Designed miniproteins, single chains. Designs and how they scored, part 34

Each design is a single chain, and the fold is of that chain. pLDDT is the mean over its residues in the fold that is shown.

## One batch from the design tools (miniprotein)

Design m1172
Fold by ESMFold2-Fast:
Structure m1172 (fold): chain A 68 residues (1-68)
Amino acid sequence: MSPVEQAKRLLEELAAIERQVAANGGVATPEQSRRQAELTARLAELYAGLSPEEQAEVFAYFTELMQA
């Protein structure tokens, strides 16, 4: 799995958790909060290692997920 593909998978998991939190009135469980923090940290580290073109691709994918 490429770094770009890995970043996209992390974003998909974050989006899924955000939808679950929204369904619960915006209140995250301790487990959901911990998982969000872990995924966000991994994504940030991975994203910092990407080229500007790869970062743009990941950002475009994130924007698409947020419009779902």
Scores: mean pLDDT 82

Design m1173
Fold by ESMFold2-Fast:
Structure m1173 (fold): chain A 93 residues (1-93)
Amino acid sequence: SVTVEVTLSRGPDGSVRVRARAVSSSPQEFTLLLHVRDEAGRLLASATAKGVIVNGQSEAVVELTVPAQPRLTATASAVIDNVLVASATAEFS
């Protein structure tokens, strides 16, 4: 199974750092997709990473920074063979 988490933090200039992490309890291949959208649903930024096998588990981490936004939604999705297996969403206002 894959678990996904998203964390958001605001920088001193109002920029928002978005971090997504996905972990598989087994050394299975997966892709982590991160999409950050504004209040209207417009894509602001995206990032992807493939899982890396560490100590018999697979882990992927992506980080990105978006400019100061009054509201945003970050969605992280873990996919195996183009099938969504886990996701997490975080909102910032």
Scores: mean pLDDT 83

Design m1174
Fold by ESMFold2-Fast:
Structure m1174 (fold): chain A 58 residues (1-58)
Amino acid sequence: SVLDEIKALAVKGATAVLNGDLEEGEKYFERAIKLAEDAGLPETAENIRRAYEIAKAM
């Protein structure tokens, strides 16, 4: 499902950030946010933005 794809991208983004690959992490988070927006899931997109902010602060 689209939700499963969005979650997979967000998890890949978080994993990349935790491994120190900030450029790779940003690309995955951007893809997850874009997919959520295109799917008409604004709250999901906002939750992913918050997750990205938290990941960057770690």
Scores: mean pLDDT 86

Design m1175
Fold by ESMFold2-Fast:
Structure m1175 (fold): chain A 73 residues (1-73)
Amino acid sequence: KQEEVLEHLEKALTSAVSPELAKKVVAKIKQILDNETDEEKQKKKIAEILEKELKMTKESAEEAAKAIIDKVK
């Protein structure tokens, strides 16, 4: 389930930004999911990556991070 969610996210980001940036963002998200056990910390770290790497607003990044975590469960 997690691998499928990350694969779909990479494809969506590849279309929206670039293949290089999509792979970088997905790799960082996977590292957070693998190393952080606290759900709230996972959401915060993922939101920070989306805000910094994709230049999303804080609000949009937080909503996207929540959606990713909810779908990975």
Scores: mean pLDDT 80

Design m1176
Fold by ESMFold2-Fast:
Structure m1176 (fold): chain A 98 residues (1-98)
Amino acid sequence: MKKLEELKKLMDEEADRLIDRAVAEGRITPEQAEALRKSPYRLRIGAANLLRKLGVSPEEENRIAKEAYERGYSSDEIAFLMAAKALFGLSLEEIEKL
């Protein structure tokens, strides 16, 4: 089934939720929010917010990201791997089989 498409949609939604909340709280301007939405880090922002909601610490997130980076994954792929590992409990080897 379309697990990667579902993860991308979930991360996009979580990125928008975080950005919209930051604007509503006056922490960033609408112009800064649009820059974040167009950023190559958009998927990473969504993955980070999702991990926080699941109780994953920033330290654990950084550990997962480092492991994926050392395996040669791109920035976007790292975001997918972090989200899949947190949601499904899959190892990097198991995710590669999807």
Scores: mean pLDDT 71

Design m1177
Fold by ESMFold2-Fast:
Structure m1177 (fold): chain A 88 residues (1-88)
Amino acid sequence: SEALRRRYYALVKEIAEAALAGAPVEVAAELGGEIGRLVAEAAGASEEEIKEAEELGARLGREAHEALSKDPALAEEAIAAAEALLAA
């Protein structure tokens, strides 16, 4: 649970950092997909459900990248929020 929580917020932070740094959207898609897979695996999902979660995660990663790339202040807030959750 704690290890899953830390990995999750570390990946969320990396998405915001990638957007702020102007990294390609594919980086955020890969990180989002990893979040989806991580959460589904932890929930004991089937292989098919894990694949669907990875695909959904990648889509959400791309959407987050688009939003955060347009708003650097929001990206910085997202990084700070993830860091606070990692420190808890």
Scores: mean pLDDT 88

Design m1178
Fold by ESMFold2-Fast:
Structure m1178 (fold): chain A 74 residues (1-74)
Amino acid sequence: MEAIVLSYTDDKIVLKVKEEEVEKVKETLSSLKSVKSVETEGNIITVTVEPTGEAFSEIGRALKEAGIEILIDN
């Protein structure tokens, strides 16, 4: 299972996942204290976070524990 980082700002992360994996990724991210909201549009997930380095670390750890590989699209 993989999530591709399409964009990364201080308060938002945009991820692309497979449609069958959207709900699992959304559920994983929505459980995190640093996550304010999770919005989905097809296979694109937009995560709004507290603008701190801790939020990004928490997201990365939670996705790894859920078996979701993070890929960066540059």
Scores: mean pLDDT 77

Design m1179
Fold by ESMFold2-Fast:
Structure m1179 (fold): chain A 72 residues (1-72)
Amino acid sequence: MKEVESPLIPGVKIIRYPNGEVEVVDEKTGKTLRFTVEEALKNPRAFRQKLAELLGMTEEELIKKAQEEIRS
């Protein structure tokens, strides 16, 4: 299991399980989203929607943060 704090959003943790599952935890609200890495890669649109709902933000904001991180 690997636990890493998200560089995109302060207070968000990403936990990777040995079976290929990933859990995103919002420390402020205690909300969690569990999914497989394969699902996220095959359907990034559906994944972004679920992640945005978890974090209380828009998909557009999430995408912009991700693009800035890749570019930096």
Scores: mean pLDDT 68

Design m1180
Fold by ESMFold2-Fast:
Structure m1180 (fold): chain A 83 residues (1-83)
Amino acid sequence: LIDELKEEVKKLENEKVRKLVLSELEAVEEAIKQGVPAEKAFSFAISTLETRKEVAESRGDEKSAKELEKAIELVKKAEKEIK
């Protein structure tokens, strides 16, 4: 699941967004390894990415905001597959 999600994230064009999302997925993997429920770990990652999107939008960085929205949808799809 997470490995497949990482491959989809690697297809994102924005290098900064790719790096950020991959870092968040690594944090999800580490949290799950430490005993955090997968649902909670993914929820934290989604909240972080949504906050980053709001910051990009507030700064007029529409390209990063659009790419972050795409990444958020990929992560949400993965979260639904865990249920």
Scores: mean pLDDT 80

Design m1181
Fold by ESMFold2-Fast:
Structure m1181 (fold): chain A 74 residues (1-74)
Amino acid sequence: SLEEEVEKEKEALKKLAESMFEAGESVDQIRNALMGLIRQFAEELRKKGVPEEEVEKIEKELTEFVEKHIKELS
């Protein structure tokens, strides 16, 4: 389901953020990388025919999730 895909993406983004932090990358580098992946995920949802309004809601949810997690890395 779409909800399962979103939860999987959250887990992937969190794992990547933690790996990049352990590799010594800056918060700005981590943020930029994760925002790029969120954009890519949104484009994949559009390609699958997910309505634009739903894609925008998911992008906001993933962005807020990532920003919260990045703050917890310091």
Scores: mean pLDDT 86

Design m1182
Fold by ESMFold2-Fast:
Structure m1182 (fold): chain A 70 residues (1-70)
Amino acid sequence: MRELVEEAKRKAAAAKDNEELEEVLRELARELRALGASDEEIVQALAEAAAPKGRDAVPVLQRVVSEAVS
């Protein structure tokens, strides 16, 4: 799990736009769910991965979180 978050964090930091960022976060959420992560764990991991983008990531993060959790 931690290694997936760190890889996603690097990819998120390198994302050129919100579309690339969304893909990175969606893939992270899917991988974590496949490993049996809880909704709370997925939300925390997505927030951590998006953190390097700061404010610019907020709309994408909110959308992916809403899609990943019930």
Scores: mean pLDDT 80

Design m1183
Fold by ESMFold2-Fast:
Structure m1183 (fold): chain A 64 residues (1-64)
Amino acid sequence: SGMSRQNRLAEILRLRQQLGWSRDQFIQWIQSTFGINPSSISDLLNQSISTLDRIIDAMRQALQ
């Protein structure tokens, strides 16, 4: 079961809601953790699949 970049972004948005992070808190966390400076959450679609998977994995760890 392959997942598209769009499905990865949807999972990131779902995880952000579960973490209770505001948009700004999430962007700051992305900047601090991965060194990525997105202007918006949807700008993460410009990232590689590998980077999106690392973001998802880190968010899942933050939920535990």
Scores: mean pLDDT 83

Design m1184
Fold by ESMFold2-Fast:
Structure m1184 (fold): chain A 80 residues (1-80)
Amino acid sequence: SINELVEEAEKLAKEITDDPEILKLVEQLKKFVEEKDIESAVKVAQEILQKLSDAVDTEEKKKLLDELKEVLAKLVEKLE
């Protein structure tokens, strides 16, 4: 479900980073998904991935980022 994908994305993001700026983007993503603002949700998902790509420095975090990328891609597909 869309709600399960949002929860999984939040969980993965929190495992990768404690950066309040990125976690605020995750909160914005949740809000745009609830509002069915597909354009804003897609933009925020892309911003989350870009910021996390810059922050990832270990193989473990890279693996979590790849999982997050897949979850966000599935979320965007279900919103369209």
Scores: mean pLDDT 83

Design m1185
Fold by ESMFold2-Fast:
Structure m1185 (fold): chain A 67 residues (1-67)
Amino acid sequence: MAGLKTLTKMGNAFHEAYKSGDLKKALEEAKKAGEEVIASIKDPQQKKEAEEAAKKFLDGLEKTLAG
């Protein structure tokens, strides 16, 4: 499932970058990972699913970390 693969890649990229304590870099790495997965998808329906998953992940993460 394209959305799940996108979330997994973004989550892993965020987790690895966040270990260094740089939140801004962690968000940037997560966004890059999402963009790479989306760019690799050729099916329009799966691409839309991946884009929606990436947006929800970033929105949720930003909301959780904004405090």
Scores: mean pLDDT 77

Design m1186
Fold by ESMFold2-Fast:
Structure m1186 (fold): chain A 59 residues (1-59)
Amino acid sequence: GPALSEEEREKAAERARASVLAAGGSEDTAQAVYDAVLAAKSGLEADKAGVRVAIAAGV
């Protein structure tokens, strides 16, 4: 997908973190997902990064 703006990237990271916590994931997993999504440069890469971290953590 297209490149995310800094604001869009941060909002995507916050939403991913909130979703992990809502699903019963740990704060450590939520932080790891936040960091992975924030580091992504596109929406597709953000989604892939978040999913990979969540799967690795057993969420």
Scores: mean pLDDT 71

Design m1187
Fold by ESMFold2-Fast:
Parts: sequence; structure tokens; C-alpha cells
Structure m1187 (fold): chain A 74 residues (1-74)
Amino acid sequence: MDFSGKKLYSAPEILRILKKRGINATLDQVVEALKELEKEGKVEIVTLNGIPMAIVDKDITLEELAERVEEKLK
């Protein structure tokens, strides 16, 4: 699969950034938030070796993606 112009960030990496930002979340909540962002066309989700991954444009940082996930958390 050609991911030209895209970046992949793992759900565990996103969770780590959220915890550093003081957001109390679980891995399952991160995955659910990513599914909502996928419905909105903002990310694509793929599972690689059992790890949920978010595919985003190359200009999107891990921190920026974590901020978008935070917007979906309650």
C-alpha cells in the first residue's frame, strides 16, 4: 500500500501524548475517538500487527492529532 504524503501514528503513541497533556484516557477511548474522526474524513484507521494506527496527512504532527482526539473525548 502506498502511503505517499501520509504519516502513521499508533493509538498507544496518541495515548502517551494525551497523558502528557493531562488527559485521563484509555486506549479503547482513543480508538473510539479515532473512529469518529474517520467518519468525519479526518483520518484513516488501519490495524498493523494488532496495533491500531491512524493515517493522516504528512503535515499533521502527533501532537496535532492528539488534540483532535482530545476534542472527541468526554
Scores: mean pLDDT 81

Design m1188
Fold by ESMFold2-Fast:
Order: sequence, then structure tokens, then C-alpha cells
Structure m1188 (fold): chain A 112 residues (1-112)
Amino acid sequence: LKEEVLKKLLEIVDEMMSNPEAQFLWNLPSPEAFPDLSKVVKDPVSLNSIKEKIESGEITSIEEFKEELEKLGENVEKLFPEDSPVYVVAKELLEKALEKVEELEAEYEAKS
């Protein structure tokens, strides 16, 4: 993955985290706060876990980044009611992030 693309992926995550209503997405709940998390969510993902995977080199492609965002969306659908403010904010942020990922992917493909 090119450094310029990696930086743009980090910028997408940072923009999601900059929304004050998105703080609940920053970290996974503690086992004390949500002891059944692993029973409800097969693959737990948070904004900080995505950022860490980008910085560590575990995410090596735009496709892998997109998959992590999709997993975050699935986690939100399993943990929160569809009519909750938390669910609505998370889905709106994910939709915006996925649109930016699609634009970045199209730009990268055009240069290849």
C-alpha cells in the first residue's frame, strides 16, 4: 500500500473520530461493562482498532480497510436498536466513510 493512500485511510478514520457523537465507536466496551460482547459480536471492531491495524501494517489494501468498516457496521447492527441515536450516527458516519473509500479506490485504480 502506497504511503499517500495509507495517510488518506488514517484521515478517514480521524474524521469519523472527530464527530463528538462517535466517541462510543472509539473503543470496544470493557469485559466488565459488556461481558457478553464476544457472544454477540464474532469479530469486534472499533475506530481505534482500525487505526492501530493501519499503523501496524495489518491493513495492507483499500479492500481490507473497507472490510474493517463493514465489520464495524455489523457490530453496530448487533449491539444497538435501529431507532437509537447511536445506531443512526454510526450508520451515517460509515456511509460517509465508505463513499470516501470508494472515491479513493477509483483514484488509485485510475493511476494503476
Scores: mean pLDDT 76

Design m1189
Fold by ESMFold2-Fast:
Parts: C-alpha cells; structure tokens; sequence
Structure m1189 (fold): chain A 68 residues (1-68)
C-alpha cells in the first residue's frame, strides 16, 4: 500500500539520521509512524505534510534512544 511504502521510506530516513535500530525499536516505530500516516490520510485538511511526519518521527526516535 502507499502507506507501507511511505512507512519504509521514513524508516530508512530515521536510520540514516540516528544509525541502525534494534528489531524491537523498528517494530515500535513502525506502529507509531503507520498511525501518523493513516491519520494524515484521513484528515487531508489538517495541513500536516509527509515532511512533518518524518521530522516528528526522527525526533521521537531520538527521545526513545535517550530514555535508555
């Protein structure tokens, strides 16, 4: 699906920025990002862009890594 393709692109961008993630970290982030992408698709008038989701996902990943 288009959502799954966008999800994989965002995951690659995250790992490019923060380095390789564990399988568990990848699985958790995939769930969060898919929810964000689904919400954006269902709310087209929200003004949220794919770039906003990508930026947010990178920030969330950095926060997740800091909590360890």
Amino acid sequence: SMIDEKLEEIMKEIEKEVGPLSPEQRQQLRGVIRNLLTTQEQNPDSGVTLEDIKKGAIALTRQMLQQQ
Scores: mean pLDDT 81

Design m1190
Fold by ESMFold2-Fast:
Structure m1190 (fold): chain A 56 residues (1-56)
Amino acid sequence: DELFEKILEHLEKNPSEPFVYKDKGEREKLEKFAKENNLGYYYDEVTHKWMFWRKL
C-alpha cells in the first residue's frame, strides 16, 4: 500500500513530526496499520484527519 509506505518513510526521516492524512472511509484499515506498526494515532471525526506518530 503506497500510503502505508509514505507514512513509514515520513516517520523514519522525521521521527518527531506527525504524519497528517485526510481520509473519510478507511478507518479500520488505518487503525490496523497503526497498531501493527506500533504507531501512535488519532482520528478527528469532524475534519476526517488522521495523525500518525512514532511511540517513544
Scores: mean pLDDT 78

Design m1191
Fold by ESMFold2-Fast:
Structure m1191 (fold): chain A 98 residues (1-98)
Amino acid sequence: VKEKAREEAERLFEEMRPTLEEIARRLGLSEEEIEELLEEARELAVESAVRLAEELIKQGVPEEKAVREAAAKAVTAAALVFMARALERSGLVPDIRA
């Protein structure tokens, strides 16, 4: 289960990577900042997909369905986190720590 969830999340994230890179470049981030944020998002996606897949299986969802749903949700959430951080670094979102 863990390996299947990890592999599916990595596959889906790599499919999204070019789109996330293009968006971050248009926001004016450096290549170093883009790679840092992409690696953080990839790690988040993989970790979340594994945890969500295990939880869905405990709830009685079949393994193949649990892996697909968990990976899709985890990659989507990681992409949103990436976008939020990219916007913060571009100065389009105010610093939330007042």
Scores: mean pLDDT 82

Design m1192
Fold by ESMFold2-Fast:
Structure m1192 (fold): chain A 58 residues (1-58)
Amino acid sequence: MKAEWAEKLKQAALQAAKLGDLDHALSLLDQAESLGMPKAEVDAARAKAKELAAQPPV
């Protein structure tokens, strides 16, 4: 049940990171972890969000 919400929060976080809102993305990932998302998946998503926000404009 909670996994569905955590997955939606992860997708929203990655979208926020792509738009440059890294702090918002990290807040969404923290909420996903609170809903029971495995720490390994949350850590991977945090790394991906930081990478997306740090990418130079193309």
Scores: mean pLDDT 78

Design m1193
Fold by ESMFold2-Fast:
Structure m1193 (fold): chain A 94 residues (1-94)
Amino acid sequence: SELEEINKEQMKYAEKLREEVAALPLAREELERRLEEILREYEEFVKENEEEVEKLLKEYEEKYNEENLEKLKEVLEKVAELLGKGLGLKERLK
């Protein structure tokens, strides 16, 4: 559930950037090109982070079923840090 919330916030971040860029009084073709590049990079980053987080979650579930919630929080904090470094999302995910 928290992993889904992080993914949702990351998608909101991408959508927010899309809206901000679209609001600029610039040539639309250049804006759309830039938006597509940004969205593509975010989609790639999301996919890479999702795979890493899923791998970590499986490891915690296998090793620490009773401690999974505490370990999950630590993993999600690490994911938020990775997202923050790549996309500047850490502040939004708190």
Scores: mean pLDDT 56

Design m1194
Fold by ESMFold2-Fast:
Structure m1194 (fold): chain A 103 residues (1-103)
Amino acid sequence: MEEELEKVKAEVEKLIKESNDPRIQKFFEKMLELLEKATDPEEQRALVEAMRAAIDAYRKAKELGLPDEQILDVAYRTALAVLEQAGHEKLVEELKKIFEEIK
């Protein structure tokens, strides 16, 4: 887990630097904050998987030339789906709150 955690943090930091959209930057910054605050190993694993999926969705959407608003939407929905499937209702609500603050 620790090696995967460090890798996902590094990938998110790279994405934040590459993105010119403050909403996308804020979204990933807030997800990193959730990951840092996670004390439950299962919640931490779910957040790592959600972030990894969101990063992959971001990269694919960017490669397709989608507008930043749509890239953010795709990344958000992908992360949300991962957390919902993992049964982490509290994290789902936190992620929804983050998205409401950014949009």
Scores: mean pLDDT 84

Design m1195
Fold by ESMFold2-Fast:
Structure m1195 (fold): chain A 80 residues (1-80)
Amino acid sequence: SLLDEAEKLIDSIKSLSDKEKEELKNIIREIKDAAENGDVKKLSESELRLNKLRLKIYGKLSSEDQKLLFQVIELVAQIS
């Protein structure tokens, strides 16, 4: 599934702490759940949380890890 692919990519991002990886996975799972249930409010709130976390972590990532994070975001866009 797209979720499984996104989670595997997150695990491959070496610059992220285990806590940051778990936070990303939780937000993506919430986005998938909200999208499947048609919960527009929860979807918008979860996407905002994803964007805030992305901005916080992006600047500390290597160029290779930034590309992996970008691929995660593209997969999330396909889920939502």
Scores: mean pLDDT 85

Design m1196
Fold by ESMFold2-Fast:
Structure m1196 (fold): chain A 66 residues (1-66)
Amino acid sequence: SVDEVRELFDRAVRTLEAAGLQVDRDLVITSEVVAPGVVRYTGTLTVHNPDGSTSTVTLEVDAKLP
């Protein structure tokens, strides 16, 4: 579900923050059916580096229906 994907992304944000990075909450989640019963979720995060620059991190997860 989208809620489970958000939980995974929130965990990734916490991991990045624990490493000393600041993460924007501008996460864009897209979904695509890649096979019958399989949905791919893609999320993009903006990260602020200690030097003041920004980077993007792309997260991807496939969810298979039972």
Scores: mean pLDDT 75

Design m1197
Fold by ESMFold2-Fast:
Structure m1197 (fold): chain A 81 residues (1-81)
Amino acid sequence: SLEELTQELVQKIAAIDKQLAATSDPEERKQLEIERLELLIEFIKKVADYLKENDPERYERMKKTLEAQLEALRKRLEELG
């Protein structure tokens, strides 16, 4: 469900944000930022797939926004490494 996907994302992001707050090492910070972006990309893909199967009308309305969000996140990931 979308609720389960959102709950999983929130928990994983909170764990990464806690690690980011605990470290000043630039190498470790970069790796954590990459992991955070990868989690966000995976979440949007899972939301898109869920909507395609369970709410195709909502998917068609949100498609351009979801694609734009994925493009922006992928661009940010590319800039990091």
Scores: mean pLDDT 88

Design m1198
Fold by ESMFold2-Fast:
Structure m1198 (fold): chain A 116 residues (1-116)
Amino acid sequence: DEAVLRAVGALAAAIDAILARPTLTKVEAPAELDPEVAAQILAMTADEIKKRLLEINIELGVEVLRLAVDPSPAVRAEALERLRRLAQEAIDIGAVLAGTEALIAAARELLALLDA
């Protein structure tokens, strides 16, 4: 699915842009974000947030590789579910950081394609 692969690539690039920043600025969590999730992310250091974003980026690459080499329906279903989880985590992290509109947009585009 070329659209899903392009959307994963866009999300990975947006994560790389955040990782390249010398500083991260936290913002007030939006009302629609789960308060426990917001509190967990806001308690993280900038280095911890960057480590989690790097982990998400690595996992996105693993799922893309899995989709390319193993076309079995079970593996495909698992990979798409993991991509949905990773995109949601990226949205949640982005929601409590300044200047993350591109990250959130890329993750939402991936979720929209996965929910179709």
Scores: mean pLDDT 88

Design m1199
Fold by ESMFold2-Fast:
Structure m1199 (fold): chain A 96 residues (1-96)
Amino acid sequence: NLDEILKELEELAKSNLTVEELLEKLDEIEEQLKKLSDDQPAIDAMLAQLEVAKEVLESILENKDKFTDEQIKEIQRQLLLSIVDIAELARKTAEK
């Protein structure tokens, strides 16, 4: 189930969602993560990084005129991949 969420985040990073649509998807992912009982260090790290990602996306939404569509898409991609990366790092750190 956590592996399914990680795959969903990677697929979202390749998608053409608007900032608003992505924020809705991240809220859904947050609810899914809170229901998981395995991989707690990865889940905790993902939840923390997801809050940071949501704050950045909300800031972009408020300042949309300052960014190009290409810049917004690249920021979205990097934020989503950062959630995946922190989960993998937390898993490795907890085991090693």
Scores: mean pLDDT 82

Design m1200
Fold by ESMFold2-Fast:
Structure m1200 (fold): chain A 90 residues (1-90)
Amino acid sequence: EPIDKEEVIKAIEELGKKHNKPEVAKELIELVEKGDYEGLLRKIFEMLAEHLGLPKELAERMFDSLINGNVSKEEQDEVLKAVEERKKEE
């Protein structure tokens, strides 16, 4: 089933408010409205890698898995581990 655009837009808008980044939220919403989900996912992963200090290789691997529709639990656990290790350092 296609992704519900309205629900995705609402989620992006709420995240933008929580992080006080409304301009970034607007940019992501524009990608959703265009139906450019590949561009949306790429943008999200670039931002996530930058803000969470994730290795570029891990971010690229996760993005490729999402495009192929097979994000594994092991890949998700690897991302969560990297995030938790970063939190412990701060």
Scores: mean pLDDT 66

Design m1201
Fold by ESMFold2-Fast:
Structure m1201 (fold): chain A 92 residues (1-92)
Amino acid sequence: SAAEALAELVAAVREAIDAGAAVASGSGRRVTVTMTGNEELARRISGAAMRADDLGVARVGAGGNEVVIELTDAGVAAYPAAAAELEALARR
C-alpha cells in the first residue's frame, strides 16, 4: 500500500493541476501544492498526502491553501518515479 499511496498522491496532484484547481512548485523530493479552488480536489490531495505521511513515505505540512510534500527515503524506495513525476508537475 506504500507504493499505492504515493501513486494515488501523484495522481491526485496531477488531476487537480490538469483541472486548473492547483499549481505546484519545488523540485525533486519537496513540492508545495497551492490549491486555487475546488474543495473536493483539495480534500483529495490532503487525504492522499496524510495517508502517505501516516505510512512514513512522505512528510506533509498543510496550512491555508498549501500542502508541502517531502518524500522520505522509504517513499523513494517504494515508488522511485514519484519524485520525478512531482518535479515534472512543478515545472508545468
Scores: mean pLDDT 83

Design m1202
Fold by ESMFold2-Fast:
Structure m1202 (fold): chain A 116 residues (1-116)
Amino acid sequence: AEEKIEEAARYLEEQGYTEAAELLREIARLLKRAIELASPEVAKELRELLEQLGGAAELILKGEYELAAYALKGLAERLRSLAETSSGEVKELLLEAARLAEELAELLKEEAEKQE
């Protein structure tokens, strides 16, 4: 997951989508930090969400920006749901990651629309 996320971020930078690349990296950073701070049960679910982010990164590498945006929107919804049962720093990290995932999804959707 982490290798594909960094590969996708670099790919986005090479395409001139620097803001999208930074959002992708920041989402991964926030999820990794949340995993370190979370209970074992929540950390397990967060690792699955990090793998989902890796799946979105693979779609980005294939130029499937609309599908990647859809996957990121789903990730954001799961992060918000998990945040409702969380507290303190973990809750704040999850809410921030969800917001950035939605922002990245919007940017990727805009780029997909330009290709039509």
Scores: mean pLDDT 85

Design m1203
Fold by ESMFold2-Fast:
Structure m1203 (fold): chain A 56 residues (1-56)
Amino acid sequence: MLTPEQVLDALEGKLKEYLSEETIKKVEQAKADGDYSIFFDDEELRKEILEAYKKK
């Protein structure tokens, strides 16, 4: 599971350079909808954010 800091960094666009366009769109949609379940239901999304966070 992602830490609150990793989720916040993704939502604030701090990882945008390291994320795929598809993942960026998913994060923006989650923020717009106020539905953050994607951060614990989507394994590929979590994996990509964790990898991006290491490059930050």
Scores: mean pLDDT 79

Design m1204
Fold by ESMFold2-Fast:
Structure m1204 (fold): chain A 69 residues (1-69)
Amino acid sequence: MVNEGVKGAIDEFRRLADLVETELRVEQLVKEAIEYAKSLPEDERQKLLNETMERAQKLLDEGRARVAA
């Protein structure tokens, strides 16, 4: 039988691992968007970057909320 303290530590590590995966996905999303934006005209570039920032912020906020709970 697993001790309750060990269960708590495992659950915390799982939440932190999920947050790290979310942060890595966001980093990759931003990097790809920046690289793609270099090939776009100025108006399309600004729109893509704004949409990417909004999406990235939402993913990070959701990930942080799961760890904080």
Scores: mean pLDDT 77

Design m1205
Fold by ESMFold2-Fast:
Structure m1205 (fold): chain A 68 residues (1-68)
Amino acid sequence: SGGLRAVELLFRAAEEGKEVTVEYSDGRSLRVVPKSLEEAIGVLLDAIGESPESAVVTVGEESATVET
């Protein structure tokens, strides 16, 4: 499931101080460097809860598609 992969990428980004890019199916995007577990969870909930179709979560060269 893309959701589990996205969780792994977000937690690793928070641990390593890496930038997360979220691209929504409607063409919106956001970029954040999560500084805490709570911020990383917020990004995940935004990706899953606000996208009615899908979102792509990217950390470095790795990506996961989250389907709602």
Scores: mean pLDDT 73

Design m1206
Fold by ESMFold2-Fast:
Structure m1206 (fold): chain A 69 residues (1-69)
Amino acid sequence: DEEREELLKKWKEEYINYLQTVKKKSKEEAEKLLKRSLEIAREIADKLLEIGRQIDEELLAQGKRVPVV
């Protein structure tokens, strides 16, 4: 998963650079926007994973499919 962390770091740097150069945000503003966007994305991802688990559990109980573990 080291490869994912390296790629994520690169994308974060490119996003900050984009906000500063294209959107004319200050470095501080760009960093705050990145942090907030990542927090929101994490919350959404966590909720989607939880919903997926609940759906799989319900489908398994109904005999429609087995969840991948």
Scores: mean pLDDT 73

Design m1207
Fold by ESMFold2-Fast:
Structure m1207 (fold): chain A 84 residues (1-84)
Amino acid sequence: MSYRVTLLSDLPHNPRFKRGDSFVVSGASPAELVAEIERELGITLDEASRQKLRRALEQDYPLGVTLTDAETGHPFSILLEPLA
């Protein structure tokens, strides 16, 4: 499965990423997609955010989610779009 991930907010901990930046992730499972998103953003999600993101990826339709960086406690939002 593949998703386009678009940042709906800036990442204050990672100035490389800005609102509107996007990237594509691919994986065989929602858990693999969560790990790829963490790797691409250079962040660690808290466990509640990992569960929320996994549930969003299970829906297989465009969805915005708000997640929390475990290191800073700062919330940020992304848009998930499934790719055909």
Scores: mean pLDDT 80

